# Ledger of designs, part 35: designed miniproteins, single chains, continued (5)

Each design is a single chain, and the fold is of that chain. pLDDT is the mean over its residues in the fold that is shown.

## One batch from the design tools (miniprotein)

Design m17197
Fold by ESMFold2-Fast:
Structure m17197 (fold): chain A 62 residues (1-62)
Amino acid sequence: SLEELEEEYKRSTDPRVKQVLAALIEQLRADPDIDGVELARFLGKLQEIPESKLEEIIKIVR
């Protein structure tokens, strides 16, 4: 959920992970019907975050 993504943003210390979460939150606020999983994978690859962290974010978005 959006609230869970915001909580994860507050807990995260990695600036790349924060950038992924911030972008994902903004896009989901603008259009809740977007494919959040596909967006998370795209943003995670751009920011080169660890695969384990990307999978955690995907679980929240699903």
Scores: mean pLDDT 82

Design m17198
Fold by ESMFold2-Fast:
Structure m17198 (fold): chain A 75 residues (1-75)
Amino acid sequence: KEDTLYDLVLLGHAAGATSGAKTAPSGAVHTWARDPATGRWSATTSPPSPADPVSSLTDASLEEVRAAYAKHHAP
């Protein structure tokens, strides 16, 4: 199963990365980055994939990403 933008931000944070990009099996490119001035995360998928529940994430705190991840993975 493809990682969501929430998964990629959290995996990047855990690895100590402040930015990254990953190509999905669909050919879509997921890009994410942390703003060093605010500590907030932004991520986007280009082109937007109808199979992804999240195509963009803008100006999110790490707590907001964790909450969204938990909600997304809750039954």
Scores: mean pLDDT 68

Design m17199
Fold by ESMFold2-Fast:
Structure m17199 (fold): chain A 83 residues (1-83)
Amino acid sequence: SAALEAAKAGLRARIAGIDAGLPASEINERGRAAIRETAPEATSEQIEAAAQAALAAGDPELKALVAELEEKEKEYREKLAAE
């Protein structure tokens, strides 16, 4: 669905922002922009519902994106705390 593709696009954009060393505010804005570009008419609730349903169904791509984002956010927070 467009909502699921938007959820994945938002995660990919946030991961790319962390990899680029962007501030948290810019990472979040790029995530929101990717979601809007992918599914401009989908609500945040619809996007979240689609992501939750896909995770419950064992979507391997979404599971991998969530895991990658969690690992990179942890590393990013550790770098910020050290600097």
Scores: mean pLDDT 82

Design m17200
Fold by ESMFold2-Fast:
Structure m17200 (fold): chain A 70 residues (1-70)
Amino acid sequence: MRKEAEEKALEIVEKAQEEAAKLIEKDPTAEARKKADEIEREALEKASEITGKSVAEVKRLYAQARAEKL
């Protein structure tokens, strides 16, 4: 089901965003920021594979879900 894949994709991206934010918060170095960026990128790629959508479409879905959540 399309919605099931979208839910998993959003969960993966949300977890990656939280992990990235925690890394930057605990370690303000450029290395931690680079790792945070890699975590976000990998999550978006996995979400793209799960949904069959492009990374751009996954980003749009995440932005929409976040806007609704506030």
Scores: mean pLDDT 76

Design m17201
Fold by ESMFold2-Fast:
Structure m17201 (fold): chain A 89 residues (1-89)
Amino acid sequence: AEGNLQLIAEIKERARRIAREEFERLLEQGMDPEEAARLAVERAVQVQVDEFLQKSQGKAVPGALEGLRRLAEEAAEEVAKELLEEVEE
């Protein structure tokens, strides 16, 4: 239980950081804010999924992978929404 909370926090923080960095990078390249936000979320999720698959060496644990993907996506979407609101206002 406690260990799961720490792991969840780590996944979310990593997703937030990747999404923010990618969003800022894409904006600097002249990308539209809405497109940058969408791609930043996709990037944050993909990086963590790829790392998980590499560590598991192709062992299929669907529930764990889906859980990781969902947590990363939720955290990245939260950051993307916050950043979009700052740019649009």
Scores: mean pLDDT 77

Design m17202
Fold by ESMFold2-Fast:
Structure m17202 (fold): chain A 62 residues (1-62)
Amino acid sequence: TGSSAATLAAAGAALARLGRDAPAEEAQKVAHERTGTSPEAGLAAARALRDDPALYDAFAPP
């Protein structure tokens, strides 16, 4: 782990930006409903995912 709701929301946002809409929507929906993650948090974490390819790979499908 070591991540937060913001990281989950960002993973969803990053996936959506890359055209992976189905898993992206599910991740964002779950994160938002359970943690109330704001769009600002999603954007900030999406940028973090771009800087950390290992984190991105963790959320991308195999």
Scores: mean pLDDT 56

Design m17203
Fold by ESMFold2-Fast:
Structure m17203 (fold): chain A 73 residues (1-73)
Amino acid sequence: SSEELRELGEKNREKAEKLAEELKKLLEEKDFEKIRELEEEILANPDLEYRAAALLAVKLVAEELEREEEEKA
């Protein structure tokens, strides 16, 4: 359920933050090949806690990028 995924994401926030930092670094370096590999790993990983942390990480990075785009508009 979506509620369960949110709780698991928050429970694994430290892991989500580390993954978000890694993803942000890859985005700044424009290493889209490694970003795609990371996406494939997340989708293939059966660990629900890892997937929840990864979803939270993507959300955190997206929120930060959205804020940066608004400043440049």
Scores: mean pLDDT 74

Design m17204
Fold by ESMFold2-Fast:
Structure m17204 (fold): chain A 70 residues (1-70)
Amino acid sequence: MRVKIAAGARKLGKQAGLSVETVNALAQAVLNADDLEAVDKQLQAAAVYLSQNQPEKAKAVLKKLLADLS
């Protein structure tokens, strides 16, 4: 499950327009996260924003998630 969630984070980060470095940092932070359910909920929120063509809001959610996990 952890690897699958980290792969999802990479995909969403790329779709939102995050840099390669930020996408890799986010995926690594997800692999080391203690609360995967909370992480998955934030990734789902970012996915919803991307589905609504709001990449800047998705990017903000993903950057906040990285900061919270770092």
Scores: mean pLDDT 82

Design m17205
Fold by ESMFold2-Fast:
Structure m17205 (fold): chain A 53 residues (1-53)
Amino acid sequence: SLMKELEERRKKIAEENIKKATEKFQSVLDETYRRGKEILEQREKELAEKLKK
């Protein structure tokens, strides 16, 4: 029925909007994680060099 087609289209639009919001949020999380990991790796390297003394 036409009503079911309109409901399915509305649901699909909502799902696409949620997907886009999730992708944007994931990009921010990935960037934050990558930056934090690099900082920790740098600190570990500095500690290892000091322990060689």
Scores: mean pLDDT 82

Design m17206
Fold by ESMFold2-Fast:
Structure m17206 (fold): chain A 113 residues (1-113)
Amino acid sequence: KQAGAIQTLEEWRRFLQDVLEWGTRNGRLSDKEALVIQQGIKSIDDAIANNKAPEVVEAIIKSGKLTDEEIEEALKGDDFENKIKLITAALDIAIKWVLTEAVDRAIEREALR
């Protein structure tokens, strides 16, 4: 159970890092979005270091979308619940970024017809 949860968090961390690097390089990621992704990565590292991986994975899978206000509050906190919220927010930002990039690529292909 611990090993599978750690693997999941390590895969999510890699995904977040890839989006952070690409989004920063192409200018399509805002400073605030980049900050949330960076804090999400740090929160994943903290969860693994504190043997909280299974609890974090389960909480994130069950979570819904966070409001901007909830993200702002999570950025000010350092407790376990705020770390889960930051990982959830980071994944939502990263997923939206990937989907937007895919849509922009499809639109670009249509414009070349």
Scores: mean pLDDT 78

Design m17207
Fold by ESMFold2-Fast:
Structure m17207 (fold): chain A 96 residues (1-96)
Amino acid sequence: SEAALKEAEKIILEAAKKIVEVAEVDPEEAVRILLEALVRVQEILGADPAVARDQGDKLWADLQKNGKVPEIAELLLKQSKELLEQAEKEKKRKAA
């Protein structure tokens, strides 16, 4: 439903705000914020919470094993800033 998509968008935008705050000081926390947001979005879109969490846990373990957490956190910081800028532009367009 459109309402479920709007709630998913809110979760993604709130995660992006938190990622921008922490990514440069705690790369692991930035990646955890993304993974938790992905689990919550999947739950809202009708996924089983246990399945969604299992998928998130597996992805986290893979990223840690491959030493990719800092690289992913840098990418998340960049993408989160871009996403927040696009959301603010859209908000201003709808308010005008």
Scores: mean pLDDT 83

Design m17208
Fold by ESMFold2-Fast:
Structure m17208 (fold): chain A 90 residues (1-90)
Amino acid sequence: SLAPEVELDEEEKKEREEALKKIEELVKKYSPKVYEAAKKGDDKTVDELIKEASKELNKVIDKMDIEGIGRIIRAIGDILQAALDGKKEG
């Protein structure tokens, strides 16, 4: 039934849903790039890509509650894992 536990307006809900999609898109964009750079042993490009991805993810944090921050942390973890996986294959 019918009131949400947290009263978000439609705009806040929409912004949250768009932010979550953007987090997923950033992981999808940066993970392959980080993997390939790490696989080549290009540590400078890996570092630059991780910094860029983290900066883009942090822009999303301004639109997120504490639960959403957890998803951003997970996204950063996924990108870091791609770097580790690439290094293992190189």
Scores: mean pLDDT 76

Design m17209
Fold by ESMFold2-Fast:
Structure m17209 (fold): chain A 80 residues (1-80)
Amino acid sequence: SPLEKIRELLERYVASTDREEQLKLVIEIVNVVIEYAESKGLSDDEIFELVSRVAQIVRRARETGDLEGAIKEIEKLLKE
């Protein structure tokens, strides 16, 4: 499941204290979202919007520590 993979990567991202590792994990999350959106036949504009929203949620999760809130918001976006 793309959501389960995003959860695993997000947990690692929030726990990471290394800036390079954090960047690599964000890139991996973005790639999971792109692959999912492409598999659903989304346009480039729709993929860009989805990726941008997920990236914002991911960064807020690190700032707040609210992993469960972030996963719920991402799940909602991926099911729309």
Scores: mean pLDDT 86

Design m17210
Fold by ESMFold2-Fast:
Structure m17210 (fold): chain A 73 residues (1-73)
Amino acid sequence: PLVEPAPLSPEQLREALETGFRKLADVLGLKDEDIEEILSKINTLQELRDAVLKLSDAVIAGKSPEEVLKELK
C-alpha cells in the first residue's frame, strides 16, 4: 500500500482530474452523454485540467449547462 507523502503520478492526476470533471459536470446538470463526448475529445492532461477549470468557473458563475457545452464543444 502506498502511504508515503508523494506528489500524484501523471496517471493518478489524470484520474483525479477526470473524477473532478465528472462531479462538476453533474452539479451543472450536464447529461452523461455530453460528459462522455467531451471526455472522449480530451487527449492531454493540460486539456483535461483546462476543462475542469472551466467547469469550476461555470459553477461559481452560475452558468447554464447550454452555455458550458458551447464553451467545451
Scores: mean pLDDT 76

Design m17211
Fold by ESMFold2-Fast:
Parts: C-alpha cells; structure tokens; sequence
Structure m17211 (fold): chain A 90 residues (1-90)
C-alpha cells in the first residue's frame, strides 16, 4: 500500500538522520536488534536519539531541556514500534 510505503520511507529518513549524528553502523545494529528484541532496540534507539539531540544542540549553541530529552526518548520508542509493525506486514 502507498501508506505503508510512505511510512517506511519516513522511518528510514529518521533513522538516516540519526545515523548522521551517531554513526550508520550503530543505527544498522539497532535495526537488526529490532527484528529479535524490540524492547532492547527501543532502549538503544532512545540512547541514540538523545546523543543526536545533544550533538544538534551543541552545533546550534543551545541547551537541551529535560522535556526535550523525554520527547526524544518517547519518539525513538514509537519509531521502533512502527519499524517492527512494518516488518510484520512484509
């Protein structure tokens, strides 16, 4: 379906962006982990999202708030859930 393909492209774009900050290898490792251990993949992607947020903030001379940290963690967990859902439908 077009909706599933658009969702996949969106998730891949988010993962690619995170990879620019934390490294492509780390993101590929998390993607593989999502296939066998989604809960651990959520934990690892949340860590990667926080690292990416800190690096982005440093480049833009900003401080990260506690609220922004929690949003990044929650967003990363949702990305893993959506990625796993896509894998199940293929």
Amino acid sequence: SQELEELRKGIEAVLELLGKFVGEEKIEEIKKLAETDPEKAKEKLAEAALEALEKWAEENNREVTEEEREEAKEGAKKVVDLYVEILKKE
Scores: mean pLDDT 84

Design m17212
Fold by ESMFold2-Fast:
Order: C-alpha cells, then structure tokens, then sequence
Structure m17212 (fold): chain A 88 residues (1-88)
C-alpha cells in the first residue's frame, strides 16, 4: 500500500537525517517523493527507482554517492525491522 510505503520512507529519512547535511537530506526527500509518485502512477519498480535517481541527478556524483551510502545503511536497518515485524 502507498501509505505504508510513505511511512517506511519517512522512517528511513529519520534514520538518515543525522548523517546528512540539510541540503543532502532535502535531495534524498525529493528522490523518495519521485519514487513514490512513479509508484502511484503505476510505473514498474525499475522505472520508479530511475525517477528517484533523476531527482538527485542535479547533484555532483560525490554527493550522490554519499547520499546513497547513508540511505542504503539506513534503509537496510529500517526495512530489516519492517520485515522482522511482518515475518517473525
């Protein structure tokens, strides 16, 4: 469900926020918003990921990499807890 996806993204953002500058955090927020919008429009997972990547494309590659590392670590912790709640 889109609402559950939005809540998960909010948790990931909260987890990532302390490790990012305000500008990097806003870029990550816009990426997540683009991903959710693409999903709401019925796009595939790959197309939705691409939309999220496009939202960050105005940033230098070094900034995108830093955001990706922080996001991945934060997302894995949050998604791991969500999976544990659903499957355990």
Amino acid sequence: MIEKLKEKHKKILEEAKPSLTPKQFEALKKSHEAYIKAKEEGKSIDESIQAGNEAMSSLPKEEQRKIAVVYTASALRVIGREIDEELA
Scores: mean pLDDT 75

Design m17213
Fold by ESMFold2-Fast:
Structure m17213 (fold): chain A 82 residues (1-82)
Amino acid sequence: DLREIIRAAVEYGRSLGLPDEQIIEAGKLAISAQKAAGRPLDRDEIRTIVVYVASRSGPVTFAPGTEPSAEEIALVEEVLAA
C-alpha cells in the first residue's frame, strides 16, 4: 500500500524536524525503492531512506524504471498536507 509507506516516511521525517521539501524527497525515494525491491518495504527500511535524505544535500536520483509517477508524487503531497 503506497499510502502506508508514504505516511510512514512523512511521520518519521516530521519527527526528525525535516522541512517539507526533504519529506517529499524521502517519500519519492521510498516509492522508488519499493518499485526496485519488488516487495513492500518495512518501517525500518523507510526510516533508513528518511535518514539518508536528511543526511544529504541536493536531489535524489532514481534507477531507470523506478521513478515515481506524477500520481504517486501527488499522493506524497496529499499525505503531507493532511
Scores: mean pLDDT 82

Design m17214
Fold by ESMFold2-Fast:
Structure m17214 (fold): chain A 69 residues (1-69)
Amino acid sequence: MEELKEALKTLIEGIKNNDFDKVEEAARKLGEVLGLDPEEIIERVKKMIENGYKDYLIEQAEEALKALE
C-alpha cells in the first residue's frame, strides 16, 4: 500500500510539473506494484495527456490516493 501511495504521489507531481520522465517513472512503479504491464499504463497515461485529459488524470490519481488513505 505505501509503495502504491508513493507512486501515485509521484505521478500527480510529474503531471503538475509537466515532467513526463517523472510521469513515466511513476507509471512503471504502479505497474510493478499492481502486477500490471508498465508499458500499458505508460501508453494509457500518454494517450490521456495527448487528448487533453491531463486534469482528469490528476483528479483520478488524487481520488485513488484518497481511497487508499
Scores: mean pLDDT 77

Design m17215
Fold by ESMFold2-Fast:
Structure m17215 (fold): chain A 86 residues (1-86)
Amino acid sequence: MSDSQLRELVELVKENLEEIAKLAASEDVAKQVAALLTLSLAADALVELGKREEAVELLLKAAEIVEKLGNEEAAKLLRKEAEKVE
């Protein structure tokens, strides 16, 4: 993707973080997987833009929301993804 497309993806994910995290906490496997992939792609986009710290913060914020919604396993996956970015 171009830099402008990477920035647009990141902005859309940040603006919709709570909704995406709610989908990641869903018991619907398709919604959960789609949301987790979306968060992973946004984190990868931030790393490509040289914003590794922001990528970690994004994943950890999503993990916190997911954990508060009661999905500890999805929260663990997001924290492991953040560790890979660090």
Scores: mean pLDDT 84

Design m17216
Fold by ESMFold2-Fast:
Structure m17216 (fold): chain A 93 residues (1-93)
Amino acid sequence: SEIIELLEKKKKEILELIDQKKYEEALKLLDELAEEIIKLLKEKNFPEEVIQKVALVFSEAKKELLENIDGPSEKQKEIVEKMFEELKKIIEE
């Protein structure tokens, strides 16, 4: 619940930054979110396999965002939305 609430709050903030074309700020928030989520999962004693899956989802999303940095904002938003859907599914399993 706490982790899901944090994800939903940060999703809104990241999408707003992308709409404003503040891509560097969005990437910084994404990195900060990844570190915070991984820390919370460890503190809550989630299995190592779950933690590794979450870390992979964040790293793949960041890679896709960087590969599409000169692309339309809609593409960036799709990458972010897909990332959050995958994260929620993994954490709620």
Scores: mean pLDDT 85

Design m17217
Fold by ESMFold2-Fast:
Structure m17217 (fold): chain A 90 residues (1-90)
Amino acid sequence: MRQELAEALRRAAERALAVAEKLAAATAPYDEALAAQIRETGEALAEALRRLAEAAEAGDEAAAAEELERARALEERLRELGAKAAELVA
């Protein structure tokens, strides 16, 4: 289970980066600063998910809980930035 969970989390990190990069590219012609925030937040989310995968593989429940909380906060921030970007490109 630990390796399967870690693999799923690493795939989630790759998806987060891809979504953030696509959104940032679509946003950049309208708002370069917002595009940079989207890219930075996506990278931070991917890093948190990768660290969560490492904690899960190590069986470190305390580290996993902290990285999960960080990932959830970053996911919500990316959602907020995405909503702002949608207002510009729609």
Scores: mean pLDDT 85

Design m17218
Fold by ESMFold2-Fast:
Structure m17218 (fold): chain A 87 residues (1-87)
Amino acid sequence: MPSALEQVEARFGELEERLRAGELSVEELRDGLTAIVDLAAASGDPALLRHLAARLESLIRLYEMLQAPEEVIAAVRAALDEVRALL
């Protein structure tokens, strides 16, 4: 079985690729991010939660610089807030 870290990174990478390709709706992004947060929470590993928080913070900075749609940035911020609430 892949580790929780491997599963989180794989799903996160898939969402990033699909979003960049224009193949991902904002609703699918929210659902995917929620699933990743739930996976990290279920691992019981605070280091994985901190890793995910750092990844989400970096994504927000990148997407703000790239003038991404506000809904996309809001979805990533909501996921970050959920991760921070678990720490």
Scores: mean pLDDT 82

Design m17219
Fold by ESMFold2-Fast:
Structure m17219 (fold): chain A 136 residues (1-136)
Amino acid sequence: SADTAAKFQQLLDEAKTLLGNAILAGHQARGTAMQEAARYEKEKGDKEKAREIKRLMEEAYDLLAEADRKVKEADVTGVSALKAAADLTSRARDLLKEAARKMREMGMEEAAKLLEEAATLLSSTGDKLSQAASTL
């Protein structure tokens, strides 16, 4: 029980660190993507593509905020909270990948690459959350 609790806490702390890094990387990517989308809207007059990218990113960050809350609620009895956080990070990852695909279609390769890097960190976060849940 003590060894199990220690291993669980280590995995939870690793997941918290990875989620924090993913959120930070995503905020940096969002800043770049929003600037590029605004420039594209101004130069091409295409408000729909800019709005869709904004919507996908806002949905992803709402899910990440909920995942952060669930991870903070997790303890050795909180397996359901960890599973919920893993699902939320997976869904956020898919939204960031879709935003990256749309940015690439608009010629915004740098912003797309940053969003894909954030999505990779979310994949690692989900793996650690699932591993922590499986420890209990």
Scores: mean pLDDT 78

Design m17220
Fold by ESMFold2-Fast:
Structure m17220 (fold): chain A 80 residues (1-80)
Amino acid sequence: SELEKKIKELSEKAAQARLEGNWDEASRYYLELGKLYDKEKNYKLAIQSYRAAIDAARQAGNTELAEEAEKYLKEVEKKM
């Protein structure tokens, strides 16, 4: 499906950005992945993706992005 393709593409882009040390971009891709998994009710992968977004944002020194990802993580944890 188009959704499965988008998840795969975002996952690959997040991993590539991380390998290149582009932590802000990696964080944003992981946040997008988390949102897609959350919408599909795949809460385990949503949590993993949000945690990756937080870690990448912290590595970038982007406190605002880390706090945004933490809010999404807290909301999805309530659904578990």
Scores: mean pLDDT 89

Design m17221
Fold by ESMFold2-Fast:
Structure m17221 (fold): chain A 62 residues (1-62)
Amino acid sequence: SIEALLDELGALPNAASRAVAHELREHPDVPLEKLEGARDKLLEEGDERGAALLDEIIELRR
């Protein structure tokens, strides 16, 4: 579920991943293009796990 993925994303050591989880909890209707941009940023920062969790959330929202 998206809730379980958000819990895991928000528990990661990378502050950027936790910030994305917090933003999605506050604004669950964030556009897919913004989430895709956030995923790409996490990949650039080397957070492959955070990016993978966010990609799963993106797929569930398609």
Scores: mean pLDDT 82

Design m17222
Fold by ESMFold2-Fast:
Structure m17222 (fold): chain A 73 residues (1-73)
Amino acid sequence: DEVARLIAELRADPTNAEAWKRLADVYEKQGKFAEAALVYRKAAEILEQQLGPDHPEVKEARRKAEEYAKKAK
């Protein structure tokens, strides 16, 4: 189970932004848009702390969080 593996990885290191992004991608592929949006927001927050708010990866994660939140409606 990919979700279980990613959750275990994130329990060991919750600052692993790549693992958060991968978890969001899995939820996205499963049509779990509300969960994907929340996880992209977490990824954006962690990336912002590591890379700064103007980094392209932060902007992309924020954009995806917004898009999937709208799809969850």
Scores: mean pLDDT 81

Design m17223
Fold by ESMFold2-Fast:
Parts: C-alpha cells; sequence; structure tokens
Structure m17223 (fold): chain A 66 residues (1-66)
C-alpha cells in the first residue's frame, strides 16, 4: 500500500547513502538492506509510516556505525 511504498522508497535512499559511504564494508551493506526490510515490514504490519520511519532510522544508524 501507500505507507509500505513510501517506507521502501525512504529505505532505498538511506541504504544507497550508507552503501556509498562504506562501499567495501559488507556489514554496512547488510545493515542498510535490513533497514529497508525492517521499515517495509513495520509499515505492512502496523500501517504506520512513523513506526516504519523509526525502524529505518535505527537500521541506517547501525549501517553507518559499522
Amino acid sequence: DEVTREAARRGGEAAREAIAAHPDNEAAKQYAMQAVVDGATAAARTGDLEVARRALEEGVKRALEA
């Protein structure tokens, strides 16, 4: 639905930025990809873009810290 699509779009942008920052870091890439999945799953389960946003932000933070 719309919330899931928006969460996936934001997650994709965040994942792309994290991967660009750490191109040779496989853990960072995995965290970034997981953030997209977690955000989309949260959106699908709750129908709440805010919950999805929090899941995405937490995942991206982990990717950037890897």
Scores: mean pLDDT 70

Design m17224
Fold by ESMFold2-Fast:
Structure m17224 (fold): chain A 110 residues (1-110)
Amino acid sequence: AEASFEEVVAHVRRLLAEARARGGDAEVLELAERAIRLAERTEDPEKREALLTAAAGAAQSLALGRPREAALDALASGLLGALNPDEMNVQTAPRSLEEVRELIEKAEEA
């Protein structure tokens, strides 16, 4: 489907709200929300798409009642794309909440 950036952001935010209402992992939901906020502030279309994809994947995983690790994998995969993984430290998708938090913090600093 052809959706504007604003429509995609609104859709991902609705997915986050639904996941939260269904008792989704609050710490993972906060990281997904941070990815959306960063996407709204970025001027790089590829980085913006990667961040929204990361947030959407995490929100959908949590809304479906999947384990935390599945949502963290979705966040990590999208965030690695946003961080230009070809620079120096090419990391595989992390599986821990702390590692994903570090990835979003690095993306916010870049």
Scores: mean pLDDT 74

Design m17225
Fold by ESMFold2-Fast:
Structure m17225 (fold): chain A 92 residues (1-92)
Amino acid sequence: SPLQEELVKFLEKVKEFLKSRNVPQEILDTLDEIIKAVKEGNFDEAIRKLAELVYLLQKYAPELLKELGIDPNMHPLVALPLLVTKLDIKFS
């Protein structure tokens, strides 16, 4: 669907941004798994892995979250919608 294609493009921009910030490979691999899940229409898996992505960012790249104005100590499910919103604004 057109919206699914737009979501994939957004996630690819997220990956490019995170790669430019030299985040650990585990974070980039998790993002590839999210992109794959979206392409396959497996949105339950995509949401689970997005929560995992936020947890890994909190653990290994908390300063990047702070730069985006996100408290790295927030619960991942609370931080996730904030991260999406801030990255969407950043890429606009």
Scores: mean pLDDT 85

Design m17226
Fold by ESMFold2-Fast:
Structure m17226 (fold): chain A 67 residues (1-67)
Amino acid sequence: MVGSGEEVVKFKEFAIKTFGLTLSGEVNEEYDEDTKALVKLFQEEYGLKVDGVMDEETLKAFKEKSK
């Protein structure tokens, strides 16, 4: 898994806003089960491999789609 805690927070905010979802907890730097579920939803929506891992391909797609 790649990415800093700051990138995890930014991804959570992007995914929540984009998919209109709410987390069971607060947006923070933790890569928990809710975050993994958001990563899988993002991967499914953008045609990536759905593994719930914030890898380089997922981060690249996120950076491109967060414009």
Scores: mean pLDDT 70

Design m17227
Fold by ESMFold2-Fast:
Structure m17227 (fold): chain A 59 residues (1-59)
Amino acid sequence: SFIDELLEKVKTNLEGMGVPQSLIDQTLADLRRELEKATSKEEALRIAMQLSLKAMEAA
């Protein structure tokens, strides 16, 4: 699914940037919950970008 593909891309990107696994796991859990509420692909991409940036800033 689009959601599963997006989650996999976010995971791979955060792993590549050296983000701690615990923070990646938390970010993916938060992202999955928020994506269930998303009504468009554009909204889903914005949510993914925002959560990825927060994870990178917290690392």
Scores: mean pLDDT 83

Design m17228
Fold by ESMFold2-Fast:
Structure m17228 (fold): chain A 68 residues (1-68)
Amino acid sequence: SMAAIEAGEAALRAHGVPADLARRAAEGIVTLLNEGWSREQIVALAAAQGVPREAAEAAVDAVEAALA
């Protein structure tokens, strides 16, 4: 959902992720959660793409809250 993407993007930006990367990462997190990927898998993939682990964890939390 749009609200979930916006929540994830806001969390990433709050942790210093640049705006363009934050939006793309938030879109990816929403997609992977909807496809049934685990939190651990998503955070690991984001870290491999250069998103700090703490930022990725915060973004997953924000997206999960918005999807609930």
Scores: mean pLDDT 85

Design m17229
Fold by ESMFold2-Fast:
Structure m17229 (fold): chain A 80 residues (1-80)
Amino acid sequence: SALDALIDTLMEKLKVGRDDKVKMEDVIKIVEEQLNDPELAEFIKEVAKKKGYSLDDKLTVEEAAKIALEALKEYYKKKN
């Protein structure tokens, strides 16, 4: 699934396990690098903030991936 693919990418790039905590800022940076879309990075920051997370907040890889994927789906739906 798209979620599992993103989780695997985050684990590989951040050198962490699935149950480890990651900074939202680091997750956003990886997504920006993978998709080469800086507007998407800003949109992910907005979605994270709406859910009560700052860039310095630590989340599980799975929770951070879910937020990023939700933002990605909303962003491309808005563009189409």
Scores: mean pLDDT 81

Design m17230
Fold by ESMFold2-Fast:
Structure m17230 (fold): chain A 80 residues (1-80)
Amino acid sequence: MIKELAEKLKKLADFYEKSAKINQETADYFRKKAEELKTKLGDKEKAEHYQKNADIARKSAEVNKQLAEEYKKLADELES
């Protein structure tokens, strides 16, 4: 029972780790698009919108990374 719970928590940690990577890639994409909109198209308002989306995605990546670390620690504690 406890070992099964620890395995599920490890899988949940892996899920959040992967989600953090996807959110970071999304942040990088929005940041690049914001720069293109500002420099190539001169659309400052759309550039700011995409920059805000990049910031949100980056913060989501950070939160998901922290959740992954917390679930991994909880799994390790259950196996101690």
Scores: mean pLDDT 85

Design m17231
Fold by ESMFold2-Fast:
Structure m17231 (fold): chain A 66 residues (1-66)
Amino acid sequence: SMAEKKAEAEKKKADLEKQLKLLDDMIAKQKSLHPDSEIPQQFYDLKQQLEQGIKEEEQKIAELEA
């Protein structure tokens, strides 16, 4: 059903948002503990992937609500 697809997309979005928050917390901690060290590029790459995933799930939810 459309309701099941929406619930699945909402769950996936929530999971991605949780991962993004944990990643942001890790970046903040690294900057705090090692202010003279650069944050690895892999952290920024993962952040971009998570942000794109969230946007894709938001679009799916919007389409299912139309």
Scores: mean pLDDT 84

